# Designed miniproteins, single chains: the designs that were tried, part 71

Each design is a single chain, and the fold is of that chain. pLDDT is the mean over its residues in the fold that is shown.

## One batch from the design tools (miniprotein)

Design m2457
Fold by ESMFold2-Fast:
Structure m2457 (fold): chain A 85 residues (1-85)
Amino acid sequence: MSHEELLQLYAEDEEKFFDYVLDLMGVPKSDRELIKELLKEAEEGGKEKLLEIIRELRQKGLDRVAAALSVYSTLKEAAEKKYGI
């Protein structure tokens, strides 16, 4: 999938976009529920809350989950900017 196809997937089906990005990053299914909950918290608190969550995850040694949140949020922001969402 190209970068443009990936960003288009976000606009068409956010759940498929989420699963596809996490599959590419090799994130196990057991970590995906945690990532979903953390993304919901980040949406409510904005960028400051997202950075706080990432910092806490790294402090706990959960670097894969922290990386997944960073990558997903970056791709989501790029898709939102491209499609005016």
Scores: mean pLDDT 79

Design m2458
Fold by ESMFold2-Fast:
Structure m2458 (fold): chain A 64 residues (1-64)
Amino acid sequence: SIEESENEKEKSKLEEKISLLKEEIAQLEAAGAAKEVIAEKKAQLRDAEVELGLLDIKSAVSKV
């Protein structure tokens, strides 16, 4: 395996996490969950999206 393969695996995991968090947020909103619970999940989603962005930057830098 190469570093690019490891980065792709991490990206795939983050994309899956983001997808699951989006689905969970939609289900919580549909269920009328507390605003605090929804806010926590939205914060987790934001963190995962930031991590994905940072991984893309890291991948770009490693090719230079």
Scores: mean pLDDT 78

Design m2459
Fold by ESMFold2-Fast:
Structure m2459 (fold): chain A 62 residues (1-62)
Amino acid sequence: AEEEENRRLGESIAKSPLTDVAILGVAVAAVFGGKEALRTVIEKSTDPEVRAFAEAALKRLE
């Protein structure tokens, strides 16, 4: 339950109305989790814009 709550909070940050904040969240995930973290974001993302950004970041991180 608490683990799911933290996961949802991360997803909410990525859905911020401030694009810079959402991008920062994705960048932090990439720095600490690398390509696997980006892959998880792509699978969990419900926003096509966030998914597209994460896919582009994953390709660049390659």
Scores: mean pLDDT 64

Design m2460
Fold by ESMFold2-Fast:
Structure m2460 (fold): chain A 93 residues (1-93)
Amino acid sequence: EEALKLIDEASDHLVAAAEADPRAEPYVTFALIALHFAKTDLEKGNKEAALQSIDIALKSARKALEVATSPEAREHLQRAIENLEKAKKLVEK
């Protein structure tokens, strides 16, 4: 429940980042696809698969942050990364 909420909040920040900086868009799109699989796996109880998908999303979000030049996009990407790191720790328990 809490991990799913953090993934949803991260997804909202990722979308906002892509809207603020088109350079981030391809990496944000890939992260959102990975988070869709993470949510599906969490709902099925597949913790290991969900963790792999969260790690893929984190890697892609960090790449988005590297290419983003907009301060607004960078702030949203940092919030998304924070929420995904918290979600990962909750799923690992």
Scores: mean pLDDT 88

Design m2461
Fold by ESMFold2-Fast:
Structure m2461 (fold): chain A 62 residues (1-62)
Amino acid sequence: VEPGEEVTVRGAGTEGIRKAMEAAEAGAKSVTLVDRDPFRVDVGHTLVAGYRPDVEVSSEVS
């Protein structure tokens, strides 16, 4: 991931949250978590935003 890149992670389970945190740590401008389960999306959004508050975190239920 390049600094300033916008990253989408499909799946807000443990693996998806890990990938989102790695993208945020690598300097992504924004990270979008996509999952069919609203609860997983909410938990993942909270964890990633808490980990890197300077990164724009979005979530999508699909």
Scores: mean pLDDT 75

Design m2462
Fold by ESMFold2-Fast:
Structure m2462 (fold): chain A 71 residues (1-71)
Amino acid sequence: SDEKAVEFIKKFIEENKKPAKSVRDFLRDMAEYFEKLGFKELAEKLRAASEGTPEQQREAVRLYREFLESL
């Protein structure tokens, strides 16, 4: 729902303002948030990417940003 999407966007902004954590940790945290918000398929993809190569992690961040822009 739109309300859950807004909550997720706010959380994303807060997480990105903190001192740099690894892209892996970021993707893992975002996968957990998406799962809790009911975006199970996206959460699964982000979780898989968090265990992948740096290139796969960067691609997942790009898809995540595009998803947020679609909200």
Scores: mean pLDDT 70

Design m2463
Fold by ESMFold2-Fast:
Order: structure tokens, then sequence, then C-alpha cells
Structure m2463 (fold): chain A 80 residues (1-80)
């Protein structure tokens, strides 16, 4: 929805102000928390995949794409 895209844009804009190392650390930390809070195995698996991708990422652009998916999945989890 438009509201979801607006929230994602705001979060991504903030993440774009961080350094590569800071952004990687934040994404991994947030993913770990979301994995612990998720009761849906499919959602948990997707967060684990995003966490792995963040650890392997070498550019800010890759991390921003991962952050966008992380935010989208988080919104979907709380709307379900």
Amino acid sequence: SDSEEEIIKEVVDYFSTLSLEQLKEEIVRVADELIKKSTDPKVQERFEELRKQALEAKTIEELIEIARELVRLTIDMFRS
C-alpha cells in the first residue's frame, strides 16, 4: 500500500545516512530481534536469510535493499 511504501522510504532515507559498517550492524541486530519475536516459521526463515545477506554485503546499496525488505517483512508481520 502507499502507506507501507512511505514508511519504507522514511526508514531507508535514515539508513542512507549511516556508514556501511553501522548499517550492517543495525540490520543484523534488528534481524536477530525480529527472528526472536517471530512465531511464523516462514517469516523467521526470511529474516534469517536477510541477516545472512547483510553479513555478506559489501556495499551500502546492497544493505539498503536488504533494509527495505526487512522493513516490509516487519510491517507485514505486525499487520497479520
Scores: mean pLDDT 80

Design m2464
Fold by ESMFold2-Fast:
Structure m2464 (fold): chain A 61 residues (1-61)
Amino acid sequence: SVDEEFQKQVEEFEASLRRKEAEIASLEAAGADPATVQRLKNALAREKRVFEELLKEYEEG
């Protein structure tokens, strides 16, 4: 395992997730289409799940 690269990827991903949450909130406030907002929320939830799976794969692979 390469802990340094792992920690960096975790930090970068956390920052990315926070930014996407802020963008979704901005789109909702601006009156974006509900379908678009829902799609983005679903994509974000999926990314969080995939992130957890990828962390496990890196430890097992």
Scores: mean pLDDT 80

Design m2465
Fold by ESMFold2-Fast:
Structure m2465 (fold): chain A 59 residues (1-59)
Amino acid sequence: SAATEAGLTLGRMRETESSRANLAALDAKNPKGGELSQRLIDEAIDSAREAEEKRKAAE
């Protein structure tokens, strides 16, 4: 249903925001910098793509 899809999408959005917060925290504590940041960015992109695919499938 549309309500279920909306709830799932909001959940994914909040998970992506948490990933962004984790990226900031890791960047502050772990000066490995580029490699860790790139991996987390890639994961955030994958999560966003997953949410978009679900939106397209729901249409």
Scores: mean pLDDT 64

Design m2466
Fold by ESMFold2-Fast:
Structure m2466 (fold): chain A 98 residues (1-98)
Amino acid sequence: LDDIEAILQDLIDFYKAVVAASTDDYLKGTFQLLIQTYKRLIEYIKKTKNINQAKNTVLAAHNSHIELLKVEAKNHPENRATYDAIIEKHKEAIEKIK
């Protein structure tokens, strides 16, 4: 579980860096909501004690957010490179958690 927590914290730190560098209020708002979601997910996995349930929950969250980010990339093509970078970061997290 500590490894999963570290992977999620790395993702949160990446989102925070993007928010700090961005001038787009909509993108900042979207990523701040995702940061809050992953912080809550870390708290959940700390309480869970079931490693398989924790892994499945985290993998499901990443897959759902990748689909959300793909839609955002289509609707906001000016930020597509940023959304694509975040999607790749989620894919890296998935491979480490498997």
Scores: mean pLDDT 84

Design m2467
Fold by ESMFold2-Fast:
Structure m2467 (fold): chain A 56 residues (1-56)
Amino acid sequence: EEERRKRLREFAKKAADLYKKNPEQGIRDFRLAASNPKHAEAARIGLEELEKKLKE
């Protein structure tokens, strides 16, 4: 589980980098995906990484 989550975070960071120039769209996309249980884990990680980049 730890290794899987680490890889998901790495992919999520790459996606967040793409969305950091258009964060509103990224936040909307990740939130919609997070409500889908099949994509929820990766989407929540992506949303967290994007929000961290915007705050930090």
Scores: mean pLDDT 70

Design m2468
Fold by ESMFold2-Fast:
Structure m2468 (fold): chain A 106 residues (1-106)
Amino acid sequence: RVKFLRARGLEVYDIAKELKIPDEVALKAIETCSKSSKTPVEFQLCVLKGLGVPAPKAYLGSLKYFGDMIPLDVYKKELLKGYEKGKKTSDLDALLKKPILELDLS
């Protein structure tokens, strides 16, 4: 299960590259969400929160349809759409300004 969620994390990492989100921020979100999430859908939502990207209603609606996993093309489109809206918010800007070392406070 964790191995499967990690494979989905690599897809999110590629999307984060397109959004110009720092690699370390994306990787930290993937590692954290891989440990806490029990389903691929939970993992995808956890990563969106970790990246500070607001989840569009259409993306949330797809959870009822797919249950176990959102297809990569749907996930990518909704994540990019959410980021284009979210880049105007302080939450995403604040997250992207933090160095990875400050995000790993134990």
Scores: mean pLDDT 54

Design m2469
Fold by ESMFold2-Fast:
Structure m2469 (fold): chain A 100 residues (1-100)
Amino acid sequence: SPLEEIIERMIEILKEGYKIASNEKIKEAFEEFIKTLEKLKKEKASGEEVAKTAAEQLQKLKELVEKAYEEGKISEEEYNKLMKLLNEVGELVNELVELL
């Protein structure tokens, strides 16, 4: 299913972010986002529910990453890598919305 393929691609990108993240709160937020998407996939949630939940979790995670960088808790290199991955997840959320 196109929806399941987009969810799986989002999970793969988020797993890369989890590996890169050095900050515990950011790692926990990536893990929560991954678990939420895996649950939505298992429960065969609607594309609308997946898009809304992914957008909300993405915004929270971006805010955590930005705050950690501003507070000097992560390097500029890590910040740039994490934000690039989160923007790629955002593009997949947009692709999902276009299927609705």
Scores: mean pLDDT 90

Design m2470
Fold by ESMFold2-Fast:
Structure m2470 (fold): chain A 91 residues (1-91)
Amino acid sequence: MTLSELLSAIKELPELTIYSTVPLSEEQKQKIADFLGGLNPNIKLKFVEGEPTGKPNDFQIVEVLDENTFRLSDGEILVLPDKKFPAIEIL
């Protein structure tokens, strides 16, 4: 699943599995969960280290660039906002 496809579908998803071929820290997982939870507060998120289950649209992180910046399997870059403010515009 591309980032654009994920962002368009996220409000309708009951659950999402995030695959990562690189190890993610607990802080990085929490930042991703907070970002996606801001878009859909009812979504159940699961983090799996490894390859997707063979579905062509599985969401996958292939590289960690920094604490807030991740490269996805399709070459897109996910940039997470710094959570230093109450979420004024999203919530």
Scores: mean pLDDT 68

Design m2471
Fold by ESMFold2-Fast:
Structure m2471 (fold): chain A 72 residues (1-72)
Amino acid sequence: SSMEEKIKRIEEEIERNRRSAELLRERSEELFKSKNIKDQILGDFLRLVSEGTEVMVERLEKRLEKLKEEMA
């Protein structure tokens, strides 16, 4: 059904965004080990993007729960 397809798309989007947030966090942590100020600035930027992606994932999870409730 179109609802089942929508649920699947949101689940796939959650998985992709969780993976992206984790990779950005890991890269940020490595950059903060550098004594180079440019690396530290890039690290801060990647941390902010990772945090924003995690917030998006939480919103998608809430949307997914609501859609699953509508199918029950």
Scores: mean pLDDT 88

Design m2472
Fold by ESMFold2-Fast:
Structure m2472 (fold): chain A 75 residues (1-75)
Amino acid sequence: AAAVERLRAALEEVQKTIDYLKSQIEQLKAEYEKYKGVDPEKAEELKRKIDTLQSQYDYFKALEERLRAELAAAE
């Protein structure tokens, strides 16, 4: 059904976004550790970016769970 295909496509895109956000958060955390003792201003900027990406990650994780439930109900 077209609805099932659309849900699968949406879930795939959400999963790609989650993977991207996870990679970015890990990279920024590594940068934060590098700069926290050397460049406090850069470290603060990185911390703000990490906090923003964590919020986005939580949002997309919740969306993933909802889409998985919808897909299971549609199959």
Scores: mean pLDDT 85

Design m2473
Fold by ESMFold2-Fast:
Structure m2473 (fold): chain A 77 residues (1-77)
Amino acid sequence: HMTIEQKIEELIAEIERLVDELEKRDPNSPRVKQLRAALEEIKKLYEEAKKTNDPNLLFQAYLQARVALEEARRLLE
């Protein structure tokens, strides 16, 4: 069984991979910079959720990660 934490970590890893690729293609893209900032905010939310054991922060990190992944995939198409 995959936990919510494992799902978030998998999403973060995938977003990082895609953002790294986007940054190689266009390092000055405002959209790519926004995605990098979103990824860092997701990481911050996930760490805070783990420290506080807050299920609402955990769910917010999950939702934001899903949105960021979809946006990153869209920009690579």
Scores: mean pLDDT 86

Design m2474
Fold by ESMFold2-Fast:
Structure m2474 (fold): chain A 69 residues (1-69)
Amino acid sequence: EPPTLTPEQGRLLVELGLDRDVDQFVEALRAGDLEKARAIGDEIVARLSEVDPGAADAFRAIVEQRLAE
């Protein structure tokens, strides 16, 4: 199955104030700046891993899938 966040994990991103970082990650992907997208994605994963390792693993899978496409 394609990696997706649960509604609870998506809400956690907003509660942690990471929604802007997610927007920057998406913008870097749209610009074709894969190096910047990976750096931002890794930062989001690191922040999530301090609070919810399951959410961090799910987001890491999303980052890797989007960078492979």
Scores: mean pLDDT 79

Design m2475
Fold by ESMFold2-Fast:
Structure m2475 (fold): chain A 67 residues (1-67)
Amino acid sequence: AAELAEKKLKETKEYLRENPDLSMEEMMKLIDETVAELKSQGASGETVEKVREELLKEVQKIMAKKL
């Protein structure tokens, strides 16, 4: 479970970085989909929240560069 969460987090972060043309709404939807997938795989609430927070930080960083 933990290994899958770490892999999914890394893959989603890389996808966001490679697709900076995505709108904030599209990036947020991708975060929601990633979180839902981890929940379906039996990830703990703590793991899910950590992944959400890390992805939100990545989105904020990407959006800040589009100033």
Scores: mean pLDDT 78

Design m2476
Fold by ESMFold2-Fast:
Structure m2476 (fold): chain A 65 residues (1-65)
Amino acid sequence: GEAEEKLREAAASPDAAASTAGAGALRDLQRGNVESALRGAQAAIDKSTDPAAKEAARAALEALE
């Protein structure tokens, strides 16, 4: 789905904060834990310095709402 693709983009970031949070959120979403995926996407937005990863995580957050 759209959220999964956007979390994959965040997980591919060269920024360790974005890739860690994005990969965790993707895993949580794949396990059906939408609430934890939302927290992980928010962490990628808040802690990453990569603008592309922040935008991907924001798009994932919006797709999960």
Scores: mean pLDDT 83

Design m2477
Fold by ESMFold2-Fast:
Structure m2477 (fold): chain A 85 residues (1-85)
Amino acid sequence: MLIEETERLAEEVVRVAEEAADLAGKLGMPEEVVEQLRRDAREAAEYLKRLAREGRAEEAVELARRALERVRGIKEKLEEALAKA
């Protein structure tokens, strides 16, 4: 179940990061910054899934929750910026 939980959270991280990247693009942020956000999220998700599969699922779930909190925070800041544009 922790492996499945990590995979679910990792997928959520990528989804929220894609939403944040879309908002960043709408704000006119450089394409390289937008792509870096997407790349970092995908790499983090793969790392977390790998940790869980290697028997470090409890650590992976904790890291995944923190990663999700971070990308949600980024999305919230971008939403606020767009609302004021």
Scores: mean pLDDT 84

Design m2478
Fold by ESMFold2-Fast:
Structure m2478 (fold): chain A 55 residues (1-55)
Amino acid sequence: VLPTDEQLETLREIWIKHELDLFLKENPNASEEEIKKQLELAEAAADRVVAELRA
């Protein structure tokens, strides 16, 4: 049984939020550029996980 699109979107959001929160806790002096780059990396990683679970 494959997860639904709604479940995959929820998982993606949880993953991104968790990764970003962890990054901010470990890097309290992170610049806006560093935070943006980390967000992009987290989104890319989450998208790959979602794609793997979908197919």
Scores: mean pLDDT 79

Design m2479
Fold by ESMFold2-Fast:
Structure m2479 (fold): chain A 58 residues (1-58)
Amino acid sequence: MLTPEESYDYGYLVGKELAKITDPGMRSMLRSQMRGIGEYSGHPEEVEKGYEEGLKEA
């Protein structure tokens, strides 16, 4: 299980990478994969927060 900080960092990384991807299908696939990992982390809200910030910083 990830810590809340690790969960946020993971979401942030995914958000930044998704912002670089122009293919909608690939974006959808990676977003779905991120949500699955977020559930297993025990801190899906932190993953989501990181994701939103990663998208903004891209």
Scores: mean pLDDT 77

Design m2480
Fold by ESMFold2-Fast:
Structure m2480 (fold): chain A 98 residues (1-98)
Amino acid sequence: MIDVDTMLELARALAEVSKDPEVRAQAREIAETLEKNKGKDPVKETAAYFALLTLVLDLAMRGEEESLRKAIEKLKDNPKAVRILEEALETGRWLRER
């Protein structure tokens, strides 16, 4: 199961390692939203979750594999976060080959 702490770690990792400064800014805002709304606002928490997954998939579709690989290395102690990133890379590659 994916939890808010996993999503928060993932957003923070992308904010730190992403090549594009605009992507880093978006990931930071998602992390702040998750942290502030954890256990307080399930609608905002869910919206931030989907925003994060959309950002990860967009990066994979754009071929920003190095940013995603750096995030995987940073998150190596969180197998749930690593799995999300690996699945996004595979999905993005599949979509690009269509």
Scores: mean pLDDT 81

Design m2481
Fold by ESMFold2-Fast:
Structure m2481 (fold): chain A 93 residues (1-93)
Amino acid sequence: TAALEKFIEEVKAAIKRAKPGETLTVEAEIDGIKFTVTYKNTDPPVLEITAKQGDFELVFTSNIDPSMSDEELAAHLKDLVDIAKNAFNALNS
């Protein structure tokens, strides 16, 4: 979707522009789910993603490899969005 593609590009841009020790935040809403990405450019870098819909919240924390390709990062973010969507759909079923 256009919203997902924009979200991925904004996360990629934040990772590329972050200075050492800097923390950047990206927010997006995709299919009624609010995603908040917090990137901490530490050693190792930390990516925290919060997915929220209504009163339910999922938090994902991972160390990321800054040498990760744009394609690998995009695939990782798409997988995470799909995991969140499936979890919220299961709660509403």
Scores: mean pLDDT 80

Design m2482
Fold by ESMFold2-Fast:
Structure m2482 (fold): chain A 65 residues (1-65)
Amino acid sequence: AGYTLSPDGKKAYYDSQEKLIKDAELLYKALDLKQSDQEALEKYFLGIAADPQAANAIQQAFANL
């Protein structure tokens, strides 16, 4: 949807968060993390997708790894 402000910005964040969740799932499997731990992290990332400030904080945290 390309005809309203908030949906466009929110869509970009959701698309970025979905990719991050998928990449994190592959990383966590490679690190032999439990399925329950992977699910908890995916739920956490879904939560931050609705909050741009939380998403930005996570992005900054990962930038320092």
Scores: mean pLDDT 57

Design m2483
Fold by ESMFold2-Fast:
Structure m2483 (fold): chain A 62 residues (1-62)
Amino acid sequence: GSAEEAARLAAEAARAGDAERAGLYSAGVTKSSGNSELGEKAGRAAAQGDAEAAERYARLGA
């Protein structure tokens, strides 16, 4: 769903060095996940540039 897409975009922004956009997208992932614990893990992974982990956690929380 949209949480997985947001998580991937956040992680890609983080890897590209765009920390501000990565932070904004990762906050959106946490809000949209439907599961606060998994959404927090997805947001943290995205902020660290780990696109695969971020997408995985977002998918599990959707």
Scores: mean pLDDT 70

Design m2484
Fold by ESMFold2-Fast:
Structure m2484 (fold): chain A 79 residues (1-79)
Amino acid sequence: MSIRIDGSKPDAVDKATELAKKAIEEGKLSFPVYLGVVLEDGSVPSRVVNNEEELREFAREMVEKYGKKVEGFVVSEWR
C-alpha cells in the first residue's frame, strides 16, 4: 500500500496513519508492518512498527527531519 503526500503539510502524519488503518481494516495488513518514507531523492528510509503509535512517531520524525522532501509513504507486510 502506498500514498503520495507532501511532508510539509500538517496532515502528513495523519495520512500515513490512515493508510495503515485502511490496509488493516481491508484485511491486507496486520502489525508489525514495514513503514517506508519516500523521499525526493528516491531513497526510502524505513522501519518496522509494531502499532499505530510507533507508526505515528516514525512518520512524525521523518516529516520533522525531511519536511517537503517527503513525497509519500509505503506500508507493507513485515514478512
Scores: mean pLDDT 74

Design m2485
Fold by ESMFold2-Fast:
Structure m2485 (fold): chain A 86 residues (1-86)
Amino acid sequence: SEADERRAEEALREAERAAAELKEAVPSAKGKLAADVGLGMALIALGVGKVAGDGAFAAEMVERELEKLRAGIAAGTAEGAWEAAG
């Protein structure tokens, strides 16, 4: 549904914010890479869901990647952020 598509796009905007926050919180090359990987996976999840025509699946997958980015922020280390991204 259009509501599920908007939910997925909103989750992506939150993932963009979380990736930026992670880069600020863990300003190492590995921390920045973990943030970029996390955001990249969220973008892939949105794209796959849109191609599949399943907005609910897209929203769920993007929200999962957002949770990983937030877990990386909570860990506060490059190692923890990288582990959360995988």
Scores: mean pLDDT 84

Design m2486
Fold by ESMFold2-Fast:
Structure m2486 (fold): chain A 72 residues (1-72)
Amino acid sequence: SKEELEKRIKELEEELRRLQVERPEAADALAQAALHLGQAYRYVTGIVPEDLEKAEEHIERAEEILREIREA
C-alpha cells in the first residue's frame, strides 16, 4: 500500500543518514541510494504521475545499496 511504501522510505532515509556519518568512504553509493529514495518519494506523493510499482522498484534498489554498505 501507499502507507507501507511511505514507511519504508522513511526507515531507509533514517538508515541512510546514519551511514553517511558512519561510512564516509561510501559517499558515491550513499548518493545513489538517496537518488532512488527521492524518486520513490516522488512516485508515492504524486509530484510526478503516481506509480507505486516504480516507487517499490526504487525502494528495493535503495535497500540493496544500503545492505551492501552495511555488509562491507
Scores: mean pLDDT 84

Design m2487
Fold by ESMFold2-Fast:
Structure m2487 (fold): chain A 81 residues (1-81)
Amino acid sequence: SSAALLERYEREVEEALRRGASPEELAELLLRVAEEVLKLAEEEIEKNKETLSEEEIEEIEKKLKEAREEVRELVERIRRE
């Protein structure tokens, strides 16, 4: 499930922090996690395309695009610190 995947990534982030991982290493880990989560969301949309209206699909795609931009901004901010 997506919840179990998020819990696993949360543990990986905690472990990296305990090891004294650099901001760059944390940014790369966060980017990997975000890419995996977004891919799972895209797969869910594909599975449900037949049950979703065109308008609902467009709205979800718009939200995914916004989420990708937010992740890029967060990664860039971490790299600057």
Scores: mean pLDDT 74

Design m2488
Fold by ESMFold2-Fast:
Structure m2488 (fold): chain A 87 residues (1-87)
Amino acid sequence: VIYPEDVDPSKYSKLSFSVLEPMEPFDPYTDDRKAVIPLRVVKVGRKDEGVLQVGDVVYIKKGGLPFFASTEVPRDFRLSAIVKIER
């Protein structure tokens, strides 16, 4: 999970979902739902074990990210927002 600056990273240890980090800087203020953001998988959550692997590059539509937390990938929306996965 890419988190806002005010979120404690230690919360990742309590999460059952995958942790993704941006591979390139992106503008969190751009309201383009069709924009695709490349994210690297750094931890695989239980629900994603059949789909994701650590080190995968996941391309997600920006519209799948919360507007108020543009750098945070929502747990329940990740799979439906994925455009492609590169291994």
Scores: mean pLDDT 55

Design m2489
Fold by ESMFold2-Fast:
Structure m2489 (fold): chain A 76 residues (1-76)
Amino acid sequence: MDERVIKLAINALRADRGLEGLRILQAGAGYHGPFDEARAREAIRKVPEKYKPELREAALLVSDEELRQLILDGLK
């Protein structure tokens, strides 16, 4: 997954735009279109280990509990 896509997603999460951040990750993983939970989980798994700590930190700023849990679970 492209670093620019990951950084854009992190910025969206830090701005409490959890759905936008997940859709950016989906697109970076080749899944274009509306939010899909299974595709989002797959996209999170494709994030390189190097970026996972920063992505986890950004996820904690997402006020939507379901989206926050989805991201944190995907980073296990």
Scores: mean pLDDT 87

Design m2490
Fold by ESMFold2-Fast:
Structure m2490 (fold): chain A 85 residues (1-85)
Amino acid sequence: MLKASFTITSSKDIPTGTGEGELDEDRVFTGTLTLADGSVYPAKLEIINEKEGTLTIGDKTYDVKLTAKVEGDHLTITISDVVLK
């Protein structure tokens, strides 16, 4: 598994935030998300393609736009346009 972090920079349906976790070989991130309001949630992000993913926080699922960058052994994901399904 690859270590990964992500940042939510713009969102319609949730506060901005940051996440830390791991990406598996099926392109699924599993980790912890800390939102700007101080809330902390388990988070799962499924990377569909180089621009789109599905973010699950608790019992809610969101469509997201993303950009991913590999830096050494760490994957950095920038998330935008978080919209509740």
Scores: mean pLDDT 79

Design m2491
Fold by ESMFold2-Fast:
Structure m2491 (fold): chain A 55 residues (1-55)
Amino acid sequence: SEDDVFALVDQLVQHMQAEDVDGFLATQAQLNAMVAGDPDLARRAMDYFVELARS
């Protein structure tokens, strides 16, 4: 679901801040699988990631 995608983006940022490379890569793979075939959802997930990363 869309909520699950945004929850994974939150986890991705947490792994990035913790310098957890393995956790980051695993979460990124899950996120990519969930947005596969939905370019609009992928774009919104990317926009959300950028906003969180800038904060």
Scores: mean pLDDT 85

Design m2492
Fold by ESMFold2-Fast:
Structure m2492 (fold): chain A 79 residues (1-79)
Amino acid sequence: IDELLEEAKRALGEYFLTGDEAHLDRAEAALNEIEENYYDELSEEQKAELRSLWFILGSLYASKGRLERAARFFARAAA
């Protein structure tokens, strides 16, 4: 779980350095794996971090004009 959260944060950091959308795909994949396989095992702190990372992804996709995708990420951040 912590390794997947760190992978998502690392991928976002690499996106900010390179602009390569492949890093956004890596971040999304890590967050999806957490939700699908580990959500019930998350602490409240890890759930808050997961929501923050979904919000960051939503904001980045919104800035790219990918509004439908951004809306789905914001919905996950609000859960």
Scores: mean pLDDT 80

Design m2493
Fold by ESMFold2-Fast:
Structure m2493 (fold): chain A 79 residues (1-79)
Amino acid sequence: SMEEIEKVLQQIEELIRAKDIDGAVQLFEEAVKRYPERALELAQEVARIAQKALDEGVISEEEMLELMKKLEAVYKKLR
């Protein structure tokens, strides 16, 4: 459901802000497997969350690059 997707996105945001990149990527993979029809929307929302964290100085450019590379790999694998 949309409510479940919102909860997952909130958990991914918390992990990104905690610099738990691997945890964020794992939740993203689980969400894409559960909602494959929403894979692009999920990828775009996670990228938006990560960009905001970068803009706010919560994560570094290196952490952002690692996160985005891992998210793209998951998206390509599961698409």
Scores: mean pLDDT 86

